# Designed miniproteins, single chains: the designs that were tried, part 85

Each design is a single chain, and the fold is of that chain. pLDDT is the mean over its residues in the fold that is shown.

## One batch from the design tools (miniprotein)

Design m3145
Fold by ESMFold2-Fast:
Structure m3145 (fold): chain A 69 residues (1-69)
Amino acid sequence: VDPSALAEGVVDALIRLLKSPDPAVRRNAALALGRIGDPRAIEPLREVAATDPDPAVRAAAREALARIG
């Protein structure tokens, strides 16, 4: 399997999880995206950091952005 195809699938799945109704799932997805460091996650994470109703999810998105950037 192509490593870039695997990375694409994982990052896309985690970006989708940023829209989960469960704040714990959104927080974990943000942290995972930060650990992966894929720049495709930057814009979705910026949106979450600015707009998410849960302060813990916003903090996780900011942490992820700091790690990627």
Scores: mean pLDDT 80

Design m3146
Fold by ESMFold2-Fast:
Structure m3146 (fold): chain A 63 residues (1-63)
Amino acid sequence: SELEKFVKELNKKELSREQLAKGIAEVLDRVGREIFEQLIKEGKLSPRAVADYERALAAEAAA
């Protein structure tokens, strides 16, 4: 499925910080926050991807 492809891409260990941030933004635009947060709750995303998402939310809340 398309969702599985997104999860595999975001979990790649060789992604740069910039590539990971861009990938997270693209997935959020396509599937929305509810589905993305469900993937986090189900443990399908790497700790690195989860940390980057949380950092982006904190930055948005501080603006």
Scores: mean pLDDT 79

Design m3147
Fold by ESMFold2-Fast:
Structure m3147 (fold): chain A 62 residues (1-62)
Amino acid sequence: LEVGDLVEAVEDYEAKSPDELSLKKGDVLRVLEIVDEEHVKVQNLATGETGIVPKKYLRKIE
């Protein structure tokens, strides 16, 4: 994944801290920042909310 990529949540994820974002399967998000090899900061395009999520819950939309 790269900054600016459009991604979809492949399954639900519950945020474990205030800095994380909860996901629902089918959510469409944009990658804002690469935090580390396993985590990205994203914005949910429907709600405008931002937060850190594990990359494994995301799939790049073509």
Scores: mean pLDDT 83

Design m3148
Fold by ESMFold2-Fast:
Structure m3148 (fold): chain A 64 residues (1-64)
Amino acid sequence: SIRDEVEEYLRRHGKTRLSMAEAVEFGETKFGIDPQKVLDIMDDRFLSELTVEEAVEVIEEAKK
């Protein structure tokens, strides 16, 4: 699931949140999501960093 992929990435990198750049790269490389779509959703939601839950929601929205 998207959640499992995000949690594993954060665990491997010793982090609790994804930066904007990491969210864009993660969405593009793992799910083929347009970087601009991720950026637009994060900007619309006033998010500069993503928790696991926020990352799941942003990626799910971007996949639509």
Scores: mean pLDDT 82

Design m3149
Fold by ESMFold2-Fast:
Parts: C-alpha cells; sequence; structure tokens
Structure m3149 (fold): chain A 61 residues (1-61)
C-alpha cells in the first residue's frame, strides 16, 4: 500500500540522514585533502544510492 511505502521511505530517510551526518562529521574533522576527497566521494555515492532507492519505492506507489 502507499502508506506502507511511505513508512518505509521515512524509515530509510532517517537511516540515511544518520549515515550522512556521520560521514559529514568525518569530512569536517579531516585535515588531509586526500582523505577528505575520499570521504566526499563516499558521501556522494551514498547520496546517489539513497536517491535511487527512494525513486524505486516511489515508483511502486
Amino acid sequence: SREALDEEIARLAREYAERAHELQDRIDATTDPAERARLQAELARLDAEWQERVAQLEAQK
């Protein structure tokens, strides 16, 4: 049902926000440009994966 999909999307959004916040904290704490670039790439990948997953669930509504 749409409601069940909305609940799953909301749950995933909370989980994603937590992971993104952890990565952002690590980025902000990093003074090494190479490590910062690697963490930024990891965050971008996480963002892309989350957007794709949400789009898949929204398409099922």
Scores: mean pLDDT 85

Design m3150
Fold by ESMFold2-Fast:
Structure m3150 (fold): chain A 63 residues (1-63)
Amino acid sequence: SALEEQAAKAKDFALKQKEAGNYELAAKAYEAAAKLYEQAGASAATVADLYEQAADMYVKAGD
């Protein structure tokens, strides 16, 4: 679905930002991916993992 495609793109963008050391952008992208996966009907575990990755990135960004 379009929602699953958007979620996958957001997650891919988050991974690339994380690898580049852009932790704030990675955090926001993981948060966006989590919301999109939740709307797409992904498992609670998948959504929770993405929110946890976003939180970890915010910690690394200092916020």
Scores: mean pLDDT 86

Design m3151
Fold by ESMFold2-Fast:
Structure m3151 (fold): chain A 92 residues (1-92)
Amino acid sequence: SDALVEELAALLQALAKEGATVKVSVDGGRLTVEISGLNVNKLIALALQMIGFGLDGLEVEVKIEGDKVTVTIGGLTPEQAEALKRRIEAAN
């Protein structure tokens, strides 16, 4: 739902505002967000909060690779993916 997409966007924007480096890419209806920064433990905690949120009906995948957290969001329209990308980049 659009409300779940908005809540997810807010969490990703919060990570960027906390000094994390956030890189975002779009491939059709999929948004990939790579998060790295100085406080890896905080990034891991926030990634776990996203998993615990549980997005029924929205495809969310979280991967932790060293000091990098990758979040992939599927099931979006291309317009939704581009709008999320712009919002995340504006917070960075």
Scores: mean pLDDT 72

Design m3152
Fold by ESMFold2-Fast:
Structure m3152 (fold): chain A 76 residues (1-76)
Amino acid sequence: SAENQALAAALRARADQIVAEAKATGNPETEAAAEAAKAALLALADALEAGASQEEIDALEAAAKEALRKTVEAKA
Protein backbone atom coordinates (compact mmCIF):
# COMPACT_ATOMS: atom_id res chain seq x y z
CA SER A 1 0.00 0.00 0.00
CA ALA A 2 1.01 3.65 -0.34
CA GLU A 3 1.01 3.97 3.46
CA ASN A 4 3.39 1.00 3.85
CA GLN A 5 5.68 2.37 1.11
CA ALA A 6 5.78 5.81 2.81
CA LEU A 7 6.47 4.21 6.22
CA ALA A 8 9.20 2.00 4.72
CA ALA A 9 10.86 5.07 3.14
CA ALA A 10 10.73 6.89 6.51
CA LEU A 11 12.27 3.88 8.30
CA ARG A 12 15.11 3.71 5.74
CA ALA A 13 15.82 7.45 6.15
CA ARG A 14 15.79 7.08 9.96
CA ALA A 15 18.19 4.12 9.76
CA ASP A 16 20.69 6.18 7.73
CA GLN A 17 20.37 9.11 10.17
CA ILE A 18 21.00 6.91 13.23
CA VAL A 19 24.15 5.43 11.66
CA ALA A 20 25.42 8.88 10.55
CA GLU A 21 24.93 10.28 14.09
CA ALA A 22 26.65 7.24 15.63
CA LYS A 23 29.66 7.54 13.27
CA ALA A 24 30.03 11.20 14.30
CA THR A 25 30.69 10.03 17.91
CA GLY A 26 33.74 7.94 16.88
CA ASN A 27 32.67 5.35 19.50
CA PRO A 28 32.81 1.74 18.14
CA GLU A 29 30.13 0.47 20.59
CA THR A 30 27.74 3.29 19.58
CA GLU A 31 28.45 2.57 15.89
CA ALA A 32 27.83 -1.19 16.35
CA ALA A 33 24.52 -0.54 18.14
CA ALA A 34 23.47 1.89 15.37
CA GLU A 35 24.31 -0.65 12.62
CA ALA A 36 22.21 -3.29 14.44
CA ALA A 37 19.33 -0.78 14.69
CA LYS A 38 19.70 0.00 10.96
CA ALA A 39 19.49 -3.72 10.13
CA ALA A 40 16.31 -4.08 12.24
CA LEU A 41 14.69 -0.97 10.68
CA LEU A 42 15.58 -2.14 7.14
CA ALA A 43 14.10 -5.61 7.86
CA LEU A 44 10.86 -3.94 9.03
CA ALA A 45 10.84 -1.66 5.93
CA ASP A 46 11.35 -4.67 3.61
CA ALA A 47 8.50 -6.59 5.30
CA LEU A 48 6.14 -3.59 4.99
CA GLU A 49 6.95 -3.19 1.27
CA ALA A 50 6.49 -6.96 0.69
CA GLY A 51 3.06 -6.99 2.39
CA ALA A 52 4.18 -9.43 5.10
CA SER A 53 1.72 -10.83 7.67
CA GLN A 54 0.70 -8.70 10.66
CA GLU A 55 2.39 -11.23 12.99
CA GLU A 56 5.66 -10.88 11.06
CA ILE A 57 5.42 -7.06 11.05
CA ASP A 58 4.67 -7.03 14.82
CA ALA A 59 7.72 -9.23 15.51
CA LEU A 60 9.99 -7.04 13.36
CA GLU A 61 8.62 -3.85 14.99
CA ALA A 62 9.38 -5.32 18.44
CA ALA A 63 12.93 -6.19 17.27
CA ALA A 64 13.43 -2.67 15.86
CA LYS A 65 12.22 -1.06 19.12
CA GLU A 66 14.64 -3.23 21.15
CA ALA A 67 17.55 -2.37 18.80
CA LEU A 68 16.71 1.35 19.10
CA ARG A 69 16.64 1.03 22.92
CA LYS A 70 20.16 -0.46 22.77
CA THR A 71 21.43 2.57 20.77
CA VAL A 72 20.30 4.82 23.67
CA GLU A 73 22.03 2.51 26.20
CA ALA A 74 25.27 2.53 24.12
CA LYS A 75 25.38 6.36 24.21
CA ALA A 76 25.17 6.45 28.03
Scores: mean pLDDT 85

Design m3153
Fold by ESMFold2-Fast:
Structure m3153 (fold): chain A 72 residues (1-72)
Amino acid sequence: SESEKVKEQIEALLAEAERALEAGDYEKALAYLREAAILLTKAKKAGLLTDEEAKEYAERISEGLLRVYEGM
């Protein structure tokens, strides 16, 4: 389904962001987190995610962004 595909894409972006954070590549991590946030917003507007799923992804993105900020 479109819902499953978008969740897979968000998870892939978050995994890439985590790899970049572990490598200390904060600019790359920020780029992936921003892509995930844009995709999350589009998916939520399209009704492809539950409120709980959207909240969990938003929290993970926010945590990643804080790690970028602390590392820079």
Scores: mean pLDDT 89

Design m3154
Fold by ESMFold2-Fast:
Structure m3154 (fold): chain A 118 residues (1-118)
Amino acid sequence: MITLTQSPKEVTVPEGGSATLTGTISGADLRDLIVQWYLQKPGQPPQLLGSIDPATGKKWIAPRFEGRLTLSVDPEKQQVTLTLSNLTKDDTGTYYVAALREGEAEPVFGEGTKLTVV
C-alpha cells in the first residue's frame, strides 16, 4: 500500500512570499511512480499544477504557474517537493501530492497541506 505524508500540515505566508511543501512516499519505490501536485480551492474541482517522473526527471508545469512553480524529487529520501514563489491570495487552498503507479488507473493522494496567503 502506498502512503503519502505531507508537511507542513498548514502554513501561512505573506503575499509576495514563497512556500515549500514536501511529500514523503512509502510502500513503493518513488522511481516506479509518476508524482502529481494538485490545488483544491473551496467550491472548485482540483487543479493539476504539475507532474514529475522521478525515474527520468521529466516534468510538466501548468502554464499559469510556469516560472514560479518548481518541482523536485529526492528518490533516495522518497521525497517530492513543491516550491511556489511570488504568492498571491489566489494561491490559497489545499495542496495535494498524488502518486500513480505505472499501469494503474487511480492515483493515491496524500492528506494535503493547507496554504493561506495573507
Scores: mean pLDDT 85

Design m3155
Fold by ESMFold2-Fast:
Structure m3155 (fold): chain A 55 residues (1-55)
Amino acid sequence: SDEEMGRGAATLTGLLFGADASVEQGLEAIRLARERGLPLDGAGLAQAGRELLGV
């Protein structure tokens, strides 16, 4: 599931930032989602990504 979660997080980060996302950016989104108490799914990672982007 780590592989699948990393892929999903990277893809979502790319969509939110409008660029190819690195695994590092995906892991940062996961870490932020955990700090916010969000589920590690598309919606939770999208919310974390928006916070990283400051929107």
Scores: mean pLDDT 65

Design m3156
Fold by ESMFold2-Fast:
Structure m3156 (fold): chain A 86 residues (1-86)
Amino acid sequence: MTLKLTLKNVSEEQKQRIEALAESYRARGYDVTVEVKGDTVNVTIGGLSVSQAVGRVLRAIGLELEGAEVKITIDGDTVSIEVTFP
């Protein structure tokens, strides 16, 4: 399974936490890609079990989801999650 995470209206502190999380998953042998475009961060992680991974990723980043808009799309072996912060 592939997890695609799109984070919008991301602060500089949140970007640092996202990059640290990506490095942690790379160190564990996962295929992780991070792409930063202004205030939008795209993260792709291969080889994850989706239901447990989503909660762990969001908690590990330390991102407050209060007031955020969340959209989830499932297409075959890919889960795409879009989060827009207030």
Scores: mean pLDDT 70

Design m3158
Fold by ESMFold2-Fast:
Formats: sequence, C-alpha cells, structure tokens
Structure m3158 (fold): chain A 70 residues (1-70)
Amino acid sequence: SDEEVRHNLEVALESLKQGNVTTALAALDEALKLATDPEVIELIKKARESLEQGNVEEAIEYLEKALEKL
C-alpha cells in the first residue's frame, strides 16, 4: 500500500539523517518491493544509486521527491 511505501521511505530518510546507510538501504529495498507507481519506483532507484555512489545529500533529495509523489 502507499502507506507502507511512505513508512519505509520515512524510515530511509531518518536513517540517512542519522548516518545509518545500511538501515536506509534496507528500507529503500522494502519500499521498492511495495511500490507500484513507476515515478515513485524510479525515484527510489535513483536514491539507491546515489547511496551506492556515496552521495547521501542527493539520495535525500530523491527520497523527498518520492514522498511528494505518494
């Protein structure tokens, strides 16, 4: 559901603000399994790619955009 996607994205966002990339990635993976909106899926994938590149600030921006689309 959109509420479960939102919850996991909020967990990911809070985890990144606390410097916990491992927890954020797990939450993004859970959100990606639940998401059905192609635009939200693309934003979650971009957030994951940003984290893989070590760019936490860019990942937060994509997460905030994904939350706006829900």
Scores: mean pLDDT 86

Design m3159
Fold by ESMFold2-Fast:
Structure m3159 (fold): chain A 70 residues (1-70)
Amino acid sequence: SMSEIRKEILRLIGEILALIGEIFDLELQLEQAKAAGDEEKVKELEEEIERLKKEIEKLKKELDELEKQF
């Protein structure tokens, strides 16, 4: 039904926005870690940011497929 598809679209948008917020927070932490010379922390944060970016791309593809059904 249209109502169920709309709820799923809103859920995916919400998840994408939440992940964007997490990336923003991690990028701020990354700047701080770089300024402190914490090479281990920099590597951990860069890996986590890349993981979240891949998750966003996956969710964007799911959103695109749902929107094509309208």
Scores: mean pLDDT 86

Design m3160
Fold by ESMFold2-Fast:
Structure m3160 (fold): chain A 62 residues (1-62)
Amino acid sequence: KLSRELILLEAEATMALLLAILNGDEEKAKKIAELIQEALEAAKAGDFEKAEELLKEAVKIG
């Protein structure tokens, strides 16, 4: 079950990634992108709790 929180975290993580790219922070952008990718894999496996945790970490880095 996709929660509203998961959708909002995905949006925030994507914005954090975009801002890191625009600011030229290659290391930050790479870390955020890796966390978003891991969150996608967790969601594909049905582990929405892990997906939410990974997206929260991406937002914290941004």
Scores: mean pLDDT 82

Design m3161
Fold by ESMFold2-Fast:
Structure m3161 (fold): chain A 81 residues (1-81)
Amino acid sequence: SSREELNRAIGLVLSAIGALWQARNAKTKEEAEEALRTAERVLEEARRLLEESKDPETQALAERAIELAEEAIEEAKKKLE
């Protein structure tokens, strides 16, 4: 289970990095909205994982995913204004 949680945390960090890249490079409102949806989903999943996991490495990765997802949300919202 710990390994499964760790793999999920790694996946969330990668998804958050992707969402941030997509948000920063969005050329249309549709692209910015897609980045926002991905980032919001990652944020929710990472917060849940952080609350449920007892593994310090998983917690650290989940916290990093939260930070990146929050940055992606802010960047996407700037593109939508």
Scores: mean pLDDT 90

Design m3162
Fold by ESMFold2-Fast:
Structure m3162 (fold): chain A 73 residues (1-73)
Amino acid sequence: MAMMEAQKKKAEALIRELVRRRGIDGLTREDIAAIAKETGLSQSTASKLVKEEVARLEAEGAERLARAEREQA
């Protein structure tokens, strides 16, 4: 368990770094493959983690936009 949690945590950190540098749309298939290779996770697992993190960030962005619209109303 600890090993899988450590690998997922490392993958999440790499995903967050890439999103900060390139934005949500900046992640390529090569980036996903590199994350999988660095963490020892399968490409399918890395792809799922990328999708989960991107969805989380998109939801946070949508919430911020909704709050801004409500403040201007």
Scores: mean pLDDT 73

Design m3163
Fold by ESMFold2-Fast:
Structure m3163 (fold): chain A 56 residues (1-56)
Amino acid sequence: MSDELKEGAEKLPEEKKKELKKLEDAVIRASNAGDQAALDAAKAELEAFLKKEVLG
């Protein structure tokens, strides 16, 4: 299910891909820092963006 959302994200326009990259960067930063609260928040925002932009 999540894999289909990620595959759809690769088909997004460049402008939307730029926004997606910002959200992915936030997740990576939080993960690298070991910040559980930031990671959870960033993951939720990324998932909401993918559902809205990829699923419609």
Scores: mean pLDDT 75

Design m3164
Fold by ESMFold2-Fast:
Structure m3164 (fold): chain A 95 residues (1-95)
Amino acid sequence: HMETIEIDVEIDGSLKSLEETRTFAQATADAVVGDAQLHPGAKIVVRVKLTPDATSLPQEAVDAFLDALRRAAERHPNVTVEVDPEGYAAVKAKA
């Protein structure tokens, strides 16, 4: 049976700079890749939730975070990234 591994990732307003967001994004992507490589037979679902205070982040920082996760998913067929559509829409509207 295929095992499902769920990884919950929260993007919040504490990531005050694009540089900090990129560092956190890369660390998160590396962790996802590690799980994908250790469990090639498992389905890995990365659930990205944006908290209400994430609207304080620049849109480019959020986009950079999501791009890092999407690149990891493209290289690993057992990885799926699910983004909170309401949280993402709120960040876009604030920009």
Scores: mean pLDDT 75

Design m3165
Fold by ESMFold2-Fast:
Structure m3165 (fold): chain A 55 residues (1-55)
Amino acid sequence: MSPRVQQLKKGLEGLEKAKEELKKRYEETGDLRDLVVLNIVEAGIEATKELIEKL
């Protein structure tokens, strides 16, 4: 496995963890700002998965 793919997979793991924490915070607070950040993180996860599949 290339070092680049390993870095992307590690980044993906960090994004998945951040997503779960943001989702939990949004469920507790209902803060729309947390929802916006959650959507950005989800988009980043999707883009990272597509990039890994192409490498």
Scores: mean pLDDT 80

Design m3166
Fold by ESMFold2-Fast:
Structure m3166 (fold): chain A 75 residues (1-75)
Amino acid sequence: EEAQKLVEKARKYLEEGIKADENGDLETARELFEKAMEYAQKAAEVARQQGNLDLEIEAGVILIHAAVGLVTLRR
């Protein structure tokens, strides 16, 4: 299922972004959080079109976490 694959990509980018932030690689972390948000938005749209509420919610949660990560990079 395409929505599931997009969710997994978004989650992977989120996890890598968190690791980059923890390592002090702020530029890489920013790029990875932006990619996580992009794929999460795509996943939510595809899940919505498919009527898969669970995947739409999961994509939304990833989107919020990626956005928080991006904002907190200014720490």
Scores: mean pLDDT 85

Design m3167
Fold by ESMFold2-Fast:
Parts: C-alpha cells; structure tokens; sequence
Structure m3167 (fold): chain A 86 residues (1-86)
C-alpha cells in the first residue's frame, strides 16, 4: 500500500530528527520544560500520522491527504522551534 509506505517514511524521518535533537539538547543541558513540551507535542502529531497509516481514523482520501499535510507542517514547525534552542 503506497499510502502506508509514504506515511511510514514520514513518521521515520520525524522520529529520527526528534531523536537527534533530543540527544543534542540533552548533551548541552538545554532540555528545559519548554523543550520537553515541544517533544510531547511532536509525539502526539506523530501518533496522529500512525493512526492515519493504520486506518484508525476514517476519512475520505482528500480529507486524509489534507490532514497529513497539515500534521507534517506542524511537526516541521515544532522541529524548527527545537532547533532554534540549540
């Protein structure tokens, strides 16, 4: 299923970037409560992508694509905010 493969790739990329940022912030002593809250927000967004991948959220094809693009943008914004803390 091309849809599942594409979502799985996006989830993996987000998780790898967040793991890298977590380790860098931890090493620099910059894991503030604000940074931890951003990681939790990113985890919830990734969880929504996993639910869409698994078919747990019942949406039409267009609505699903629009939701994925919105969630991807939200994750990217969180990652950029975390990068700004380095």
Amino acid sequence: DLWKELLEEEIKKAEEELKKLYEELKKKGLLTPEALELFEKAKEKIKELEKLRNGEIKLGAREALEKVEKIKKEIEEIIEELKSML
Scores: mean pLDDT 84

Design m3168
Fold by ESMFold2-Fast:
Structure m3168 (fold): chain A 59 residues (1-59)
Amino acid sequence: SLEEAVELARKLKGKKSPVEIARYLLEEQGFSKDVAAEALSEVYGVPLETAREIVEKAL
């Protein structure tokens, strides 16, 4: 769920880079690219398109 992805990203903020968090959400947690991007957008306060670029760098 998006809520769970947001909680995990928020917990890891400051401990991992945005790309490392994206990789964790995708590979370890099995979230979709869209859910990972939305979670990063919310947690970092960046546009969704910027968050999608971070997710693509993680892959």
Scores: mean pLDDT 86

Design m3169
Fold by ESMFold2-Fast:
Structure m3169 (fold): chain A 58 residues (1-58)
Amino acid sequence: GAAASAAGAAAGARAGARGGPEHGGDKIMTYSAFSGGDKAAAEAGGRAGARLGEALGG
């Protein structure tokens, strides 16, 4: 349902955002810190989480 999808999206976005910077490697102090990379990871995580939430919640 919508609630499960939203919860999955939020959890996925958090995981994606955290995973992106730490695995992508923040190059010390570069301009890439606020590039599309971490946003893309959060978006991808959110979408994956939403799909999983829908699959589990209905």
Scores: mean pLDDT 56

Design m3170
Fold by ESMFold2-Fast:
Structure m3170 (fold): chain A 70 residues (1-70)
Amino acid sequence: SRLQELRRRLAEIVSEAMRKAKELNNPDVEKRIIDLVNETMIQIGKNPDRAEEIVEEFEKEVKKLLAEAS
C-alpha cells in the first residue's frame, strides 16, 4: 500500500526526468540521474522510515540538475 505508492511515485519521477534528459541530448545528465536513483535506493534501504523524505529530496535534486542543464 504505502510502500507500493511510494515506489510508483519514485518510478514516475524517474520516468519524467529521463524523458527530459533525453530531450536535452546530454548523456552526462542522464548518467547523473541514474547515479542519483541508485543513491536514493541505497538510502531508502538504510532508512525505510524516512523513505518519503528521501524520495522528496531525490525529486528536488533531479529538478535542480535538469534546471542547471537547461
Scores: mean pLDDT 82

Design m3171
Fold by ESMFold2-Fast:
Structure m3171 (fold): chain A 70 residues (1-70)
Amino acid sequence: LEELMQEFMDILTEASELIQTLPSKKQEEFLARLRELRKKAMEAYENKDIKKVEEVLKELKELLEEIKKT
């Protein structure tokens, strides 16, 4: 669980840094999506739901790829 959360935080940091290089409208869009994913990850972590943390981590990795293509 901690290992999954560490990976989530590392990718979240990378995504946040990349978003800052984008135009303001795209920044708002992607930051809103990051906030939703962070909320879901925190809820899953509080509930010790490993499967849910893995699902949210997968969604975050997909979002990072979208950001990189922008």
Scores: mean pLDDT 81

Design m3172
Fold by ESMFold2-Fast:
Structure m3172 (fold): chain A 65 residues (1-65)
Amino acid sequence: MTLNQAAHDAVEAAIEQGKGEEAAKAVYDLMTAVRNGDQEGVDAALKRLEDLGLGPQAAAMREAI
């Protein structure tokens, strides 16, 4: 699974739960941090996704980075 596919799946799952805006923000922050080499930002965004109940999706994204 690519990082982009895992991110898309996470946002779709969050939309179903009414958490789409928060998850989209976390995914945006994750993608920005990955592009900038910001490990602190990567870790913070993944934790945010896990806190939203998207632990499996966050784990898939971590493995894809």
Scores: mean pLDDT 81

Design m3173
Fold by ESMFold2-Fast:
Structure m3173 (fold): chain A 60 residues (1-60)
Amino acid sequence: MVLPSHAKLLEEVRELLKDADEEEKRLLELAEELLKSEDVTKQVGAALLLIGLQLDHELK
């Protein structure tokens, strides 16, 4: 079962990729792979990674 927020998280990854540096792109690609997994634990890990990256980007 795909959570409704899953599609929004994938969209957020794509938006963040537009302004990302090479290291941020690598982490965003990892988050996208984790979100595409059927493992809820990996999906939660990806969400936390994306929150961390978004906060880091906003603080720059």
Scores: mean pLDDT 68

Design m3174
Fold by ESMFold2-Fast:
Structure m3174 (fold): chain A 89 residues (1-89)
Amino acid sequence: MGEAAIKKAEEHIKKAEELIKQAKEYIKEGNLEKARQLLYQAENHLNIAKLYIDKAFAENPDNEEVHKLRKRLEELEKEIAELKEKIEK
């Protein structure tokens, strides 16, 4: 078991990636308010993904997929932070 939690984490990470992509397009268009809203939604999806990653880790701490998802999550969090810095100037 743990596969269901991993799949849910992947779904939320994928949703966050799509929202970040949309936010980047709105930044290019100068619609910073819409970009901020999308980045906030992406952060919410990453927070949900963390809960599922933590659950999967508790069930099998040696699971390689859990470690890969955690790394993807951290990379996306850094990207959101960088985009927020760029638009808060």
Scores: mean pLDDT 84

Design m3175
Fold by ESMFold2-Fast:
Structure m3175 (fold): chain A 65 residues (1-65)
Amino acid sequence: AAEAELEARARAATDRLVAVAERHGDAEAVAAARAAFEGLLEAGRRLVARGAPEEELAPPEVVDE
C-alpha cells in the first residue's frame, strides 16, 4: 500500500541523513533525522485516518524510470 511506499521513501531519506551525520560525528543530527522520520509516519497516519487518498501522499514520479 502507499503507506509502505511512504515509509520506504522516508526511511531512505532518513538513512541518507543519518549516514552523513555519522560521517561527521553529529549525534544531534542523527537524533533529529530519526525524529523527523517518526513525525512523517505520524503525519501520514493522521492524513489517512482523515480520508486523504494515499496517492496524494506520494511524491511526483520522475520520468527517468
Scores: mean pLDDT 69

Design m3176
Fold by ESMFold2-Fast:
Structure m3176 (fold): chain A 80 residues (1-80)
Amino acid sequence: MLEELRERAIRLIEELREAGLLSEREAEILKEAVRKDPAVAIVHLAVLATLRPEEYARVRAVVDELVAVLDQMEALLEAE
């Protein structure tokens, strides 16, 4: 389950890069955040939405899906 969510998050990040919301470097940084701490990835996405509102609006559905996946990953990592 967690690895499937991680792979899905990485694919959604690539989709955001292809759509122009993220640069190649930003996509790599975000993928690394997903691997280490999904909460950090969520914060990074929130900052990007603030800095690039027009780009964000065009891909909002993809960003919302990515945030949902990251939130689910965080919940699984904290469940003990």
Scores: mean pLDDT 81

Design m3177
Fold by ESMFold2-Fast:
Structure m3177 (fold): chain A 103 residues (1-103)
Amino acid sequence: SMEEEKRKKIRSVVLKTIREIQDILDEAVKAGQITEDEAARMLAEFASKIFELYEKLLNGEITVDQFKEELKKFVESSGLPEEYQKRILEVIDKAVEEIKKIL
């Protein structure tokens, strides 16, 4: 169905977003800003939160704007240095715009 195709496309955007967040966290580790263990923990927490919100979005429980705002709050509460928070927020903004084009 067209609905199933949209769900697959949104899932692809979500997986790409998690990968781009991983790359940013890896750069923060290489810069000595966070440890590898902290990066792995943060990545797991981000992935868990993104999939939680993704399921709510697909079930019609939240809007795409609510998806964005909840992820933004989560990033801002992460304790990452502001430079890496801004980069992750840019990745989220891009993902939200891609999801809006699919919906």
Scores: mean pLDDT 87

Design m3178
Fold by ESMFold2-Fast:
Structure m3178 (fold): chain A 96 residues (1-96)
Amino acid sequence: MVEEAEKYIKEANEALKKGDLQKAADYFVRAGELYEKAGPENLEKAADFYARAGQLYYILNDKEKAASYFKRAAELYEKLGDTEKAKIYRDFAESL
């Protein structure tokens, strides 16, 4: 699972270099999902990649997906005890 997530991160970064924000966001979502499934030690990475995907969807004016992934990131940061990041991403989701 972690090795597959790393592959998607590499693909996302290549998509970003080419200006393909949609593809990059989709790959960061896949990476986040794989880190979340990989277990508790990877939840911070999962939250980070959901937040990155949310930011890219927001730039693309896909407010529904942006809100969804910011909310997912906030929920994971809350589980990790990172109340400051949880609040930031929850506030972003609610502002959309």
Scores: mean pLDDT 89

Design m3179
Fold by ESMFold2-Fast:
Order: C-alpha cells, then structure tokens, then sequence
Structure m3179 (fold): chain A 75 residues (1-75)
C-alpha cells in the first residue's frame, strides 16, 4: 500500500494509475506514455528518499509491457 510512502511519491503513483486507467478506456498511447513517466518518476523519488519502490517498479513493468504490445501490434 502507498501509506508508507511520502505524499510526493504517493501522488506520482496515483497519477500513473490514473493515466493507465484512462488508456484502458480510450486506447490513447499518450496516456500510456504518461503513466510510464509518472511511475518512473515515483521510483526515482522513492529511491532518493530511501522508500520502498517495489509497487511503483511492478506497475511500471506492467504498463511498459502494455506499451510495447500497443506499439508492436502483436508481433
């Protein structure tokens, strides 16, 4: 859960989730890219603060796989 993270890291994770949920509804690749960017920023900030980044890393990996699938159209 996000409760152990600073408010700034929590905000970035929530923003990433919001963009990803938007992508799932719209198929807009820009929202997918914004989700990845938000999770990447959350990971970097958590690492700098010595906070657990495991959830953000997991979410970034999952969203990154979806971005690759969308770009390559099932190669």
Amino acid sequence: DLSGLSPEVQELVKKGIEYYERFLKTGNLEDLRKAVEAFSKAIELAKKKGEDSSLAIRLETEVGVKELEAIVKGL
Scores: mean pLDDT 75

Design m3180
Fold by ESMFold2-Fast:
Structure m3180 (fold): chain A 68 residues (1-68)
Amino acid sequence: GKKIEELKKRVEEIIEELRATTDPEELERLAKEGLELVEEALKLGMDEEEAKELIRRIEDAGVEGVIR
């Protein structure tokens, strides 16, 4: 659906921003935003495997373990 496509596009943009930044505050903000968008898309019926791949790409592009 249109909403899932819009959310997926925004997640792709966030992944690009994550790869471009090294600021810890921005990395945390962008990673959280990306994960929230994936959760919203899952609730709307996004494929679970596609969602897992997007989450992995967000984590790989951002800082793992920013929250201790």
Scores: mean pLDDT 77

Design m3181
Fold by ESMFold2-Fast:
Structure m3181 (fold): chain A 112 residues (1-112)
Amino acid sequence: SEELEKLEKEIEEAEKKGDKKKAGSLYYSLGLNYYRLGKYEEAIEYLEKAIELNKDDPKFVGGALYLLGEVYYKLGKLEEALKYYEKAKELWKDDPERVAKVEAKIEEVKKA
């Protein structure tokens, strides 16, 4: 897609500049796009790359872990989904809106 091609080009440019934080954010966007397309294995790969490149940003890592939870939930891997949601909740512990969002997803998965 045009959006994926644009993201891939922006990733190449960020990597050439050595901008790991920018590359991580772009890999997150790529993972989110693959998730929306139902391409869950590719979504996992790119989200894991996003986390590795931006590992020192707990708010960002929490977002990527939350989306990994969503991906594993779509795959029917409920135990993995719960692990990722719990990790996201821990990193977001000082953000009550995000904690509430994650807790709602944890309860949804437990009822599935």
Scores: mean pLDDT 88

